# Ledger of designs, part 18: designed miniproteins, single chains, continued (3)

Each design is a single chain, and the fold is of that chain. pLDDT is the mean over its residues in the fold that is shown.

## One batch from the design tools (miniprotein)

Design m8594
Fold by ESMFold2-Fast:
Structure m8594 (fold): chain A 64 residues (1-64)
Amino acid sequence: TVELAAQMLSKETGVPFEVALEALRRGLALYREGREEEAAKVISEMTGLSPRQALGALRLAEQL
């Protein structure tokens, strides 16, 4: 679930849970539309994570 992915991301990176959750929700919407680069960019801008870390978080959330 996106909530579990946000909790894992928050614990690993120190990003506040509410910020991680909102970033992943917005990113997943774009990711599911095939807009992968835009999804990673939105998460990076909201959380300060690298695009690579953002993409990893999206892939994890999609598998949960």
Scores: mean pLDDT 83

Design m8595
Fold by ESMFold2-Fast:
Structure m8595 (fold): chain A 94 residues (1-94)
Amino acid sequence: KELEELAKYFVELARAALAETLRYGTLAMSVGNATLTDEHIYVEETTTSAGEKFPAIERKLTPEEYKEFVKLFEKLSEELKEELRAARAERAAA
């Protein structure tokens, strides 16, 4: 679904930023500005230090779409946090 794709896009942006942070020990990149309101999603176009380009997104939301997006994004964000905990543990063990 379109909202799942948008939520995944936000999580992939966060994953890219966090991968740079883990690699360099500090955040060496900007992932652009993201704004979510009860009527609008907006993400500025951004490029990672590795040259990966994430295109701008701008979309109007219904109240139902806003609620669904928040639920999907929260779920994916928790999955990302779990992946990061595993990656940090693996680095400590290596």
Scores: mean pLDDT 64

Design m8596
Fold by ESMFold2-Fast:
Structure m8596 (fold): chain A 90 residues (1-90)
Amino acid sequence: MDDELKKLKLEAELIDGMARLVLAVGLLIAKKLGDEEAVERFKEVEEELEKAVKEFKEAYENKDIEKMLKAKERLEEVLERGVELLKSLK
């Protein structure tokens, strides 16, 4: 059980790190292009990321595996949205 909690935490931290990198790159490109609409969309995805991270931390503190899995799925969804938004900047 402790090993499963640690594994889920590491996986969530990896997804969070990847999402932050995608958002940082996307924001930089959008700002250089002067695309204010894209900048706003990346900021919205960043707010969703912070919410998902908070939900995961609360689940981890409570050792709630089901809520941790749900929060991890939200982190994956945020990463996917960030990647799709980044692709739109072509």
Scores: mean pLDDT 86

Design m8597
Fold by ESMFold2-Fast:
Structure m8597 (fold): chain A 88 residues (1-88)
Amino acid sequence: AFSDETVEHYYKAFLKTLNKDKVEEEAQYFLKIIQEAPNSNLNIFGLKPNASVEEVKAVIQDLIELYENDEEKFKKLFEQLYKKYGMK
C-alpha cells in the first residue's frame, strides 16, 4: 500500500537526481546502488543489476526528456510504477 504523500515524496526526491549536467555522475551512482541492492525500490524503473553505465545514462536522459516535455505524463507513469510494484 502507498499514499499520494508517499508517491509525491519519492517523486520529488527522484526529480532532484534528474540533473542534465550530472547525467554521468548520476548514472554511475544508480548503477552502484542497483548492483549492491538489486531488489531496492530504486529498481522500479526496470533497471537491471547487469546494466551498463551507457544503458543507465540512456534511461536517465529519456526520463529527463519526458519530464521536460510532458510532466503530467511523467507523473502518471511514476504513479503507475509505484502502484504496480506496491501491489506485488
Scores: mean pLDDT 64

Design m8598
Fold by ESMFold2-Fast:
Structure m8598 (fold): chain A 75 residues (1-75)
Amino acid sequence: MKHIERGRELVEKGLEAYEKGDPLKAAELFIRAVEEYSKSDSPEAAALATAAALLAVGMALDTGNEEVAELINKA
């Protein structure tokens, strides 16, 4: 399914952003991945969306970045 493929691409880009020291960009990409996975009517997509959401929350908790927290609240 193209939504699962797109979500996985976004998670990969988010992990790359985190490795480069950009947790805000990583959180944005993880939230976009959640949105893509949520468009799929699949149990696998639901599990992947949950994982991506936890990654985004992890960015906010690790950095204390208010902008990251706002993105999560909007998702």
Scores: mean pLDDT 76

Design m8599
Fold by ESMFold2-Fast:
Structure m8599 (fold): chain A 66 residues (1-66)
Amino acid sequence: AALTPEQQALLDEAIAAGRAGDWERAIALARELFARLNQEQLNVAARRLYREGGMTGRQLTLAAAL
């Protein structure tokens, strides 16, 4: 499923924050994004945050729970 331009911008910012090691910002942006996504979109976004943003499974779980 395609992300909206706003959702894509949040994903890109979260990836950039993760690459910069700004984990507080990366988690906050990922949490905001995940609240707006269905399950299929969330799975795609989480994989990109893991692979491209360097976020750990623990950080992604915190973003999904908080």
Scores: mean pLDDT 82

Design m8600
Fold by ESMFold2-Fast:
Structure m8600 (fold): chain A 79 residues (1-79)
Amino acid sequence: QATLDAVTELARYVASKAKLNEKGKQALLRLASAIMNGDVEAAEKAVRELGEANPDISEEDYQEILERARKAAEATKAA
């Protein structure tokens, strides 16, 4: 269940940095799906949509979210 744990921790991290609107919540759901499927490109796209929906996310937090999403999707793909 490492993939579910990674998705849960990423969601908690995002929620700690920004109060997500509906667009941001939908992007986070797409991100979870991309990570579970090992789709790195889809995960990166979902993080971009999340950042666009929630401009309150700082550039530093955005890069951290992007890096965590990439690692989680790559780990799923490698498994």
Scores: mean pLDDT 79

Design m8601
Fold by ESMFold2-Fast:
Structure m8601 (fold): chain A 69 residues (1-69)
Amino acid sequence: MEKKRKELAEEISTTVKDFTGDEKAAEEVKEAILNGDYEKAAEIAKEALEKAGHEDTAKRVVERIKEAQ
């Protein structure tokens, strides 16, 4: 359902923005989830979070996206 994807997109993009400060990465993750491209969303979120030093958060975010397919 579109509403479920929108909620996931807001959740994950907010996490990326809050932990990294990278608004562009957060926007790209949000767009990928809204387009149903969960693999791309997971890759962008993981890269942004790991680059910012949040490896544990990156792992949790990837699992969250995978579970929400």
Scores: mean pLDDT 82

Design m8602
Fold by ESMFold2-Fast:
Structure m8602 (fold): chain A 79 residues (1-79)
Amino acid sequence: LSEQLKKAAEELAKEIAEELGLKSEEVKKEVLKIVEEVAKVFEDALKGKVSREEFLAKLEEAAKRIEELAKKEKEEELA
């Protein structure tokens, strides 16, 4: 992963965590991992190694994973 994309992924992960009100450091780390995975697939797509369709599918999967993490954290707060 290029340093440029890694930095962008870190910034995006912070924004997502703030927007979703995530408090757990472990959950924030998982969000960062997911965003970095998407950034890696994006870089591979730019190199012609991954199709646009595969990238979009990965982006959709990542969004669902982040939603599940946010939902689980909220459920733990209510328990």
Scores: mean pLDDT 78

Design m8603
Fold by ESMFold2-Fast:
Structure m8603 (fold): chain A 68 residues (1-68)
Amino acid sequence: KEEAQRLLDEMLAARDDPAAFTAVLIRAVKEFDLTGEEVQEIIEATKLPDEEARRRLQEVFDRVLAKK
């Protein structure tokens, strides 16, 4: 839970740096076993305004944590 929040914050901080964002995304995929659909939801969430992006990313990570 705390780790997911940290990754979410890192993704939002790195969203304007493709290399940094890709590195954080790869780490999240490995740590949480993200599916291609979850990865796509994360990428689309980062295109939203800050508060909405944070909310959408939180929803994705909540679903990922709930199935583990």
Scores: mean pLDDT 77

Design m8604
Fold by ESMFold2-Fast:
Structure m8604 (fold): chain A 71 residues (1-71)
Amino acid sequence: MSAEELAARARAAAEAGDAEALQGAVSGTISSGDPEAVRATLEALREALPAATGEARRTKESGIAALERYL
C-alpha cells in the first residue's frame, strides 16, 4: 500500500469514527517501514484534528500518538 493510500485510509477511518479501521491503517503505516508513509499519515491526522469533535477527535488523537511513538 502506498504512502498516499495509507494516509487516505487513516483519514477516512478517523472521519467515520471507525477505531478498528484507523488502528489497521496506522499499523499498516508503521509496518511499511516507510518514513514518508508515517509522515504523510501524521500530517493528515494533525491537520484534521483542530476541526474534529467527539469520537472523530479521539480516534485521530489515538492515531497521532501511535505514529509519534514509532518515530
Scores: mean pLDDT 73

Design m8605
Fold by ESMFold2-Fast:
Structure m8605 (fold): chain A 101 residues (1-101)
Amino acid sequence: SPLAELQERLRALAEAIRANKDDPAALIEAAAEVFRLVLELIDLFESQGQLELAARLREVLSETAQRFDELMAANDFEGAAEVLLEGIERVLGLAREAEAA
C-alpha cells in the first residue's frame, strides 16, 4: 500500500540519519527527502478525508523544519539529526494511528 511504502522509506531515512549525524551535506539531503515524504503522506491523508491527521502532519513538518534549520545554522549537526529522528517518529506514530482507524 502507499502508506506502507511511505512508512518503510521513512524508517530507511531514520537509519541513514543515524549513520550520518556528523555529515551536514547528508543531513540536508535526508531532511529534504523526509519533508518530501511527509508532504506525500499529507496528500494521501487528505485524499482519504483524514483532514485532522493531515493538519497534525503539517504541524509536525513545520516544527521539525524550523528546529532543523535553527540547529543547522548553529552547526549543531547532532542536534539537527535528533530533531529529524524525533520528527520521523512523530510522523510514524500518526501513520500508525491512521492504520488503527
Scores: mean pLDDT 88

Design m8606
Fold by ESMFold2-Fast:
Structure m8606 (fold): chain A 72 residues (1-72)
Amino acid sequence: MTKEELVRRYVDDLIREYNLPPELQEELYEGALEWISDEELAYYAIREGLENPEISPEVLEKVRKALEEKGI
């Protein structure tokens, strides 16, 4: 999955979980593309079981290790 696809899915989940108006979707997506960290995207991708995210291998491994240590 590309970084853009990951951010898109992340924003869609936020809108759904927080019951946000869909008119905010585009603004949240553009904002998220600028401010969301690679670590946050890696956490989301690993938690959702998404394979081959377009994120640096170092960040993916770091987040995966942190999740294993927390027993999630």
Scores: mean pLDDT 77

Design m8607
Fold by ESMFold2-Fast:
Structure m8607 (fold): chain A 83 residues (1-83)
Amino acid sequence: MTPEQKAASLAAAAEINRVGGLVNMDLGLRVPELREQYYQGALNDFDAALANAEKTEEVDPELGAEVRKRVEAARAEVEARAA
């Protein structure tokens, strides 16, 4: 696997986890009885996304920084709505 292919694969994994976090947040808003469970699921997904963003930065610093910024923005939105 080339470094470019490795970075793209890690960035894609981070994006899948970021979307998973947003989906968990949306489910928590739609199912109030399970809100705390879905909120915790969202945080876990964002932690996984940040780990993949960090691995992306090791191979492609510019792509990794862009991915990290998007994950941090999504996490901040979820945390603000949970407060």
Scores: mean pLDDT 85

Design m8608
Fold by ESMFold2-Fast:
Order: structure tokens, then C-alpha cells, then sequence
Structure m8608 (fold): chain A 65 residues (1-65)
């Protein structure tokens, strides 16, 4: 679940970097599902970067052992 949110966040950031509008990002998140919508919220409201998402994925993998 968390892994899917962080992976979706990386995709959202890449799409935003390519110049997608807010409406296009919402449409993308709706297509990808609940985890992508959560990731979009983190990018837009918390301003998380690609590096932030990569660090979160690494921390999550360490917790899983």
C-alpha cells in the first residue's frame, strides 16, 4: 500500500515536470487509483520531491526486513 503511494508520487512528479496541468494530474490519479490520488495530494500540498519519495521507499523496505 505505501509502496504504491510512493511509486505513484514519482510518476506524478515526472508528469508535473513535463508540464501537465492540475486537471491532467487529477485525471491521471483517478485512472491509477486511490494510492495515486494520495500521492498527488502529497506532491501538491506537502510539496514532496522525487528524492523525498525515493527516501520513503528505502525506509519502508528497511522496516519490512
Amino acid sequence: ELEKIYEAGKKVLEMREKGMTYSELIAFAKKEGKEASTALSLVLNARLTLEDFERMLKAYEEEKK
Scores: mean pLDDT 71

Design m8609
Fold by ESMFold2-Fast:
Structure m8609 (fold): chain A 83 residues (1-83)
Amino acid sequence: MAEELAKFAEEAKAVDASSPEEAARRRTFVNNQVNKLASTAIENIEKDAQAALDAFETVAESPATHQVGQQALKALKAKAAEL
């Protein structure tokens, strides 16, 4: 899931040089997918906070998804701290 998203984001970054509009569309798609997964992980954080953190750590390691992955990871860590 998170690994698949990171691979897709890397492909999206490679396309950036060809078309700004296509790159923006790919970036929006990746951001929406990361945010959707983060929302799902937050809703289920009581079940396994560590599994959610591990998944988003993988996303944050990818150069193409580093920023959005780090933002999602920070939000997940904040939510886990509320438990």
Scores: mean pLDDT 69

Design m8610
Fold by ESMFold2-Fast:
Structure m8610 (fold): chain A 100 residues (1-100)
Amino acid sequence: NAEEYLEKAEELFKEKKYREAIELYEKAIELDPENAELYIKFAEFLEEIGLLRAAAYYYLKAYELDPKNKEVAEKLRKIAEEVDAPYFIEELKKLEEKYK
């Protein structure tokens, strides 16, 4: 199941096998594409390895799936500001207005 791929991806990340870890995060999402937590976990690891634009993309996807998660919205804003990507801020704002 998706959780088994997530756990293995987290272990690969600890071993600094970042490419293999990314592939398993992607497989977890493919198996359970509506699970906001998988997108959050993947975004957190992308952020940790410095892939900030990719992290912002997956945080945005997580927020689309669970618009009640204010922590994800805050992380997305902070990263989007850091990488100068106003697109993510505008998309987040539209979602916040829609699900208010």
Scores: mean pLDDT 84

Design m8611
Fold by ESMFold2-Fast:
Formats: structure tokens, C-alpha cells, sequence
Structure m8611 (fold): chain A 69 residues (1-69)
């Protein structure tokens, strides 16, 4: 669900470096305005973008996004 995605992002932001946290803040803002049907795709796209910077965070976003598709 969108709520589960937002909760995951908030959790990941607390432990992320500043660069990753900024990307996650932008993702949280975009997701709060997105339709439920777009959430999974947005998480996968964001996870792929983050993976080179923070592989652990990127993989968690991709996995959650696939679950929500």
C-alpha cells in the first residue's frame, strides 16, 4: 500500500546518508501525491537510481515496489 511505502521511506531516511536522504525526501513528497497504482513503479525507479549510491536502500525500495505492483 501507499502507507507501507511511505513508512518504509521514513525508516530508511533515518539511517541514510545526506544524499540518499534528500532523494528519499523527494520520493516521499511525490508518493504522497501519487495514485496507489503508481506507487510500485515509483519505488522501483527510485530504488534503481539510489542503488549505485546506497545499494542496501536501493534494493529494499525495488523489493517493496515489486511487492506493490
Amino acid sequence: SKEEALELIRELKEKANEETATILENLEHDLSRADESEVGRMLINAGKAIEPIDPEVGKKLIEKGKELL
Scores: mean pLDDT 84

Design m8612
Fold by ESMFold2-Fast:
Structure m8612 (fold): chain A 59 residues (1-59)
Amino acid sequence: TLEELREWLASGEAGYEKVRQQLQELSRLTEQTRSREDILREATATTVLMLGTVNRLSA
């Protein structure tokens, strides 16, 4: 309803902006952490692959 929307806008505007900012910060942190985990995962996979090659060559 229109009245609900008005009250939601008045009290929710400040709250929503704060939550939005916090969510954006969390999103940014998550993206940074995810990027790091992705690099770690790729590095691990590459290391295992290289180790396998060396082991096969020396065996």
Scores: mean pLDDT 66

Design m8613
Fold by ESMFold2-Fast:
Structure m8613 (fold): chain A 67 residues (1-67)
Amino acid sequence: TELEEQAERAEQLSKEYSDKMKELSEKAKASTPEEARKLRYQAMQYGVKAGEYLSKALKLRREKEEL
């Protein structure tokens, strides 16, 4: 169904953003203090996006179950 495909896409995007967040956080540990600050800020932004897409996916799956 369209709702299922949209939920799967949102889950995939959530995973991609979560993976980028983790990658940037790891890179920050090996970086200079100035670079680490920038990388942590970017990681935080990706974390927010991951959470938004996860919430969207959960909402779409619940909507499908009510049909």
Scores: mean pLDDT 83

Design m8614
Fold by ESMFold2-Fast:
Structure m8614 (fold): chain A 80 residues (1-80)
Amino acid sequence: SGAEAAKQEAQAANNALAQQYTELLMQDPADPAVRAQRDAVLQQRIAINRDLYARVRDTDPAKAQQLQRDIAALDAELAA
């Protein structure tokens, strides 16, 4: 279904962004360009998860709840 395709696409995108974030953590945290790139990666992951939540909230409550937890964790990371 379109919802299952969207879940797989979001998982692949989140995995790629998580890898990118890990690579950024190895760079100088005092560099404002590195900090901006880290924030951009976290914001992209939040946007992907919010978009997926909107698609699945009425049909897959377990996945919707997982996405809310993931969004909260990413928001906390962005605020730190």
Scores: mean pLDDT 88

Design m8615
Fold by ESMFold2-Fast:
Structure m8615 (fold): chain A 65 residues (1-65)
Amino acid sequence: GVTPVSREALIQAYIAKQYAAVGSLHHRPVPAEDRVVDQEGRELDVGSFELARLLDPSLRVAALG
């Protein structure tokens, strides 16, 4: 299994990647352990990130380390 710390780091990396592509550092989401908002202010489920990381090859490689 993975620790909560690993999950938090992955969420933060994902958010940073999204905002780096868009160029919206001022509206950086406030990451929460079980709750994250995207650039549009929509709430994200942590469970969705676990699936998304498997679909995104860059996130998968980063998680492998």
Scores: mean pLDDT 47

Design m8616
Fold by ESMFold2-Fast:
Structure m8616 (fold): chain A 59 residues (1-59)
Amino acid sequence: MTYSGAERDAAVAEALRRLQAAAGLPVDGVADAATRELLGAPGAARAAVQALVDIARSP
């Protein structure tokens, strides 16, 4: 997948949604307090990174 400005913004939103799904939170793509707390957790941060990696490795 070719990265553009819009794709970078979409990747961030998708990473947030994956993070929220992994933690069992409502999937809004918004970085509220609960989501921000999870960003400090190693497992949740890994989920966000995985979303970006998946986009970069598009088959």
Scores: mean pLDDT 63

Design m8617
Fold by ESMFold2-Fast:
Structure m8617 (fold): chain A 65 residues (1-65)
Amino acid sequence: MSEAEARAVADRLQAGAQQLAAELGEEIATQIISKETGLSEEIARKLVRGEPLTAEELRAIAAGV
């Protein structure tokens, strides 16, 4: 997966995670995203909060999704 493709996937996941957080709260949304994607809770928490992702976290998304 290219860096551009990984960023596109991350952007889509972040939008969905923030929508879930708005409806269910950060903690529940983080658990759902982590379980559904197989990503760590740390990465899922960053997606839910809209926090910037590191290059390593983008690689984890590319490999795990």
Scores: mean pLDDT 78

Design m8618
Fold by ESMFold2-Fast:
Formats: structure tokens, C-alpha cells, sequence
Structure m8618 (fold): chain A 81 residues (1-81)
């Protein structure tokens, strides 16, 4: 468990915002799969006041860890609104 830099966290947040804006659910799934420490990213989102996004990201990461691809896809679509 290696801490991510603020630069890495901001980069992931920017990428997430682009995928949300473009309604790219597959982009969101691939992004979340590549985050080294998801709990640290969720905490970063909560610090930004993005409580709904933080909750959905946590749920998406859990679904991916459990291998529940259908649920992961559903949550990613919810992130795109």
C-alpha cells in the first residue's frame, strides 16, 4: 500500500470527469481498475465534496474486486448520470 501523490489523484479525477462528461462507462471501469489505492482516491473525492461520486466509485471498485461485471457496468452508467 503505497500512498498516491496529489498529482496522481488530480490526474485520476480529471480522467474520471472526462469519462463522466462523455458518458463513457467503459472508460470509467478501466480507470478504476488501474487505480493503485482506491480507498485513497475515494478519500480524495470526499475531500473535494464529491460525496455521491465517492460512494459510486467505492461500490464500483467493490463490484470489480468481486468479479461482478454486470453490477460494475450498472454503477459506471450511474456515474455518467
Amino acid sequence: MEPMSEFELEGYYLALQVFILTKDADGIINLIKNIKNIDEFVDYLERLGEKKTAKLVRELAKALKEGDIDKARQIAKELTK
Scores: mean pLDDT 84

Design m8619
Fold by ESMFold2-Fast:
Structure m8619 (fold): chain A 92 residues (1-92)
Amino acid sequence: AAENEEELKKFIEEGTYTYAAKLVEAEAGHPTNIRSIEDAYEYAKDTLLNINKGDLEPKTEKGKEIEKEAKEKGREVFEKIAKKKAEAEKKL
């Protein structure tokens, strides 16, 4: 149980940080609410977790593509972890 929670945390943090860095790069030089890796990290985390976003929305087309990829990747990671959990429960 605890090992699955640690794995989920790692996937969220690793994925969120990667997409946050890409968001900062894509939004560079454009008017946007994403100015730092910290801002992009919170936005990417909210995106991956399907939480309501604040004022940190991408304004460039490149930033919007990265948001879409982050959402899809987050869903795939959560789905794979849920599948592993269901398989483990069936063996108990």
Scores: mean pLDDT 57

Design m8620
Fold by ESMFold2-Fast:
Structure m8620 (fold): chain A 92 residues (1-92)
Amino acid sequence: SKLEEVKKQVQELMEQYKAGAPKEEIIEKLLELAKKSSEEEVRILIAHALMQLDAPLATVEKIAGRRVTELFLAARNRDESRAEEFERWAAE
């Protein structure tokens, strides 16, 4: 399925990040995958990976929508360095 193909590509990109690839390069490649993906499940998978890389919340919301982005935030402890960004985003 398309979901399985993209899941493999996302896993490979996350492994590249763990091996020392620049975060911005991995984020950019994930955004390119999102542009080529019209399926909601595929977009949610990519958005989750972007969330793990601490991509801007506005970027995650643009791909997965506000509801799914709120669920990702609820499932994770907030990074203290990003607490103000998270609070500002939630207020908008």
Scores: mean pLDDT 76

Design m8621
Fold by ESMFold2-Fast:
Structure m8621 (fold): chain A 57 residues (1-57)
Amino acid sequence: SMAEEEAQMTKLEEQAKSPSTDEGTKAVIYGVLALLAKKFPDNKATQAALKVAEEAL
């Protein structure tokens, strides 16, 4: 459901921006979110999460 997807995206955003998350893990999160953003360009949660992950790299 959309609510579950948004909750999962928020969790990925928090993990990506966490200072304790290593660079390798951040790169993996970014890659996953980039694929999701490409497939679902109208999904605001996915687009926002991708931008957060990109800024955290």
Scores: mean pLDDT 73

Design m8622
Fold by ESMFold2-Fast:
Structure m8622 (fold): chain A 111 residues (1-111)
Amino acid sequence: SAAEKARQQQIQDIVRQFHEEVDRLFDELAAESKPEDRLAIEQARYLLLLASHKAVDLALSKGIEEARELMLQTIDEITAELSKIDAEAGARLGREIRRLVDETFAQIEAL
């Protein structure tokens, strides 16, 4: 239906905004970080991006709660790794990503 196509487009727009905000946060962290730490930061970005793609597939096959659990587990892993570089920056980024994940799921559930 036209309504289903509109909903799919809105979901795609929400997910795109999530990816853009994640990239912005990681670019800001990388710019403020030592050159030797940039590989670890980019690995954390890659892990989150990979998890977001898996979360979309999981939401379609099993449900939104399983997708949320995967994203929260990935945030915990990323926060732990980045906190080895800078505990305050890692914790701050973890909180910002968690906020974005919560807002993204809330927007999708409101459709």
Scores: mean pLDDT 86

Design m8623
Fold by ESMFold2-Fast:
Structure m8623 (fold): chain A 81 residues (1-81)
Amino acid sequence: SMAEVRARLIALLERGLAALRDGSPAEAAQAIADLYEGVSAIVEEHPDLPEELRRLVAEGLQALLDRDAERAATILAQLKA
């Protein structure tokens, strides 16, 4: 279901944010790489993903790539609403 896809994307972004906040630099880098792979796979599996969800996920992923924990947390809160 779309709710399950959304939950998977949220879980990936939450793991990336946790690693960025609480992990070593190496752990954060690995978690962000794993997150990128996981998000890409889910997006490819679900080409009919809602535009708003796709946009928020892309913004959250970019925030984590930029190492911007506050922006990532804000987007994650929007995804959970």
Scores: mean pLDDT 83

Design m8624
Fold by ESMFold2-Fast:
Structure m8624 (fold): chain A 73 residues (1-73)
Amino acid sequence: SSSVERLQLLGNYKITVRYVSPDNVEVEATLYVMKIYDKATGTVDEVVFLLLEKMTNKLLTLKEILSKEELKS
């Protein structure tokens, strides 16, 4: 039966954030975040989808949240 699903979407939101590199270069990115409940483990996870073209720099630090918008009604 297709009526049993392991992962349940609890909500989603969009945030625009500013990152800072170690040399103080600021980068803006939009993140789509989904809150997902895993019924097999009983845990709630947030899955982040980064819309920046490529972010391979592990030294970028989140500086601030510029906006937050709930996407699920």
Scores: mean pLDDT 60

Design m8625
Fold by ESMFold2-Fast:
Structure m8625 (fold): chain A 93 residues (1-93)
Amino acid sequence: MKRLEEELERAKSPDPEEVREALRSPDVRVRVEAARNGDAAVLREALRHPDVEVRVTAVYRLGELGDRAALEEATRHPDPRVARAARLQLELL
């Protein structure tokens, strides 16, 4: 529990390097939180993450940030869940 709290604090950091480290966490909650709080560059990297929950969360966050270019790239992702989420976010822009 204490390590989870420390990793969640890292995931919420304004420092992109701390957020990148949180994306490598073995705990899915920490990885998803990092994907919610990354800047556009970190979120574009998160689209290639092996965890589908991280990739989909990154797509929604990129949509909130209005990063059209990253969303257009995500529509070409081999995971249909990521591609569908990206298309939906583009329609909301």
Scores: mean pLDDT 79

Design m8626
Fold by ESMFold2-Fast:
Structure m8626 (fold): chain A 59 residues (1-59)
Amino acid sequence: LTEEQRRVLRLVAEGKSPEEIAKELGLTPDEVIELIRQAMEELGATSVADLVKKLKELE
């Protein structure tokens, strides 16, 4: 995962919406959604919940 994808995923894990994450990181909501989708493809996740679970399994 890229550093930007990891920042987005951390905020998703905290329950933040794409709009809230976009505001915090200076992105658009569409860019946040695209970064989440790319991270899901890179990790082979089938859902956002699965993506967050895979991220936490590394801890």
Scores: mean pLDDT 80

Design m8627
Fold by ESMFold2-Fast:
Structure m8627 (fold): chain A 76 residues (1-76)
Amino acid sequence: DEIEAIYKALSSETAAAVVYIGIELDMELRGEDPSPRERLEAYVALLILGASPEEIERYRKGLTPEQVKKIEELVK
């Protein structure tokens, strides 16, 4: 719901780009694996941006089937 509210407040592409860049930068600066929350946010952002299926699948692996379903509904 938080992610949905953010995307509705901004253009979908702009919101997705900001979220994705933020997660990528945070991962690079920390030198650690992304948290489950960061994986979910990156997955949403990549779907909105129309990333390659291979890139999307990398972040999907850490999500539950219910989370994937809700996220795909957000980008529908």
Scores: mean pLDDT 66

Design m8628
Fold by ESMFold2-Fast:
Structure m8628 (fold): chain A 65 residues (1-65)
Amino acid sequence: DDAEKQEQILKALENKDYATASKLLLDLVKQKKLEAAKETLKRALEKGLISEEGLKSAIEYLNSL
């Protein structure tokens, strides 16, 4: 369930557990759920859990895969 994994990523970011957030986000990318991964990052920005620079860096990382 993409929604459940998105919520797990957001919770990890809220707890500043960037290792877990990155692992779960990468799992979405490996499942070819790139749009779900990008949506999760956008939601994190909207909730103030990451900066605009953080969003840009994360999107650049995903695009490098």
Scores: mean pLDDT 77

Design m8629
Fold by ESMFold2-Fast:
Structure m8629 (fold): chain A 110 residues (1-110)
Amino acid sequence: EKYFEKALEAVKAGDLETAEKYLINYLIYYSALGDKEKVEKAREEFLKALEEQGRYDVIGDAYYNMGLRYLEKGDLEKAAEYFRKSAEWYEKAGNTEKADQARKLAEEAA
């Protein structure tokens, strides 16, 4: 069975833990092959599936984690960009507290 198709099925079922597991297995496989295009398309389609299911909270978490990774690398401009995106998705989710936290990190990184 295709891991990516199973990841999208799990998103529709609301099982995000299973969805993330299938996505990670797919991304590891194609990253090892050097197929950056498939990796990028899979991430894009997965985020779109989360959006279609109204899982703005999970999209916010994904961008927040990207911001933290760029912050660790010292790329403050990209960190600020991803924290701003995280805040936007948390606002759509109605999670004002996490949105405010992400905005503060974006301001501190800028």
Scores: mean pLDDT 79

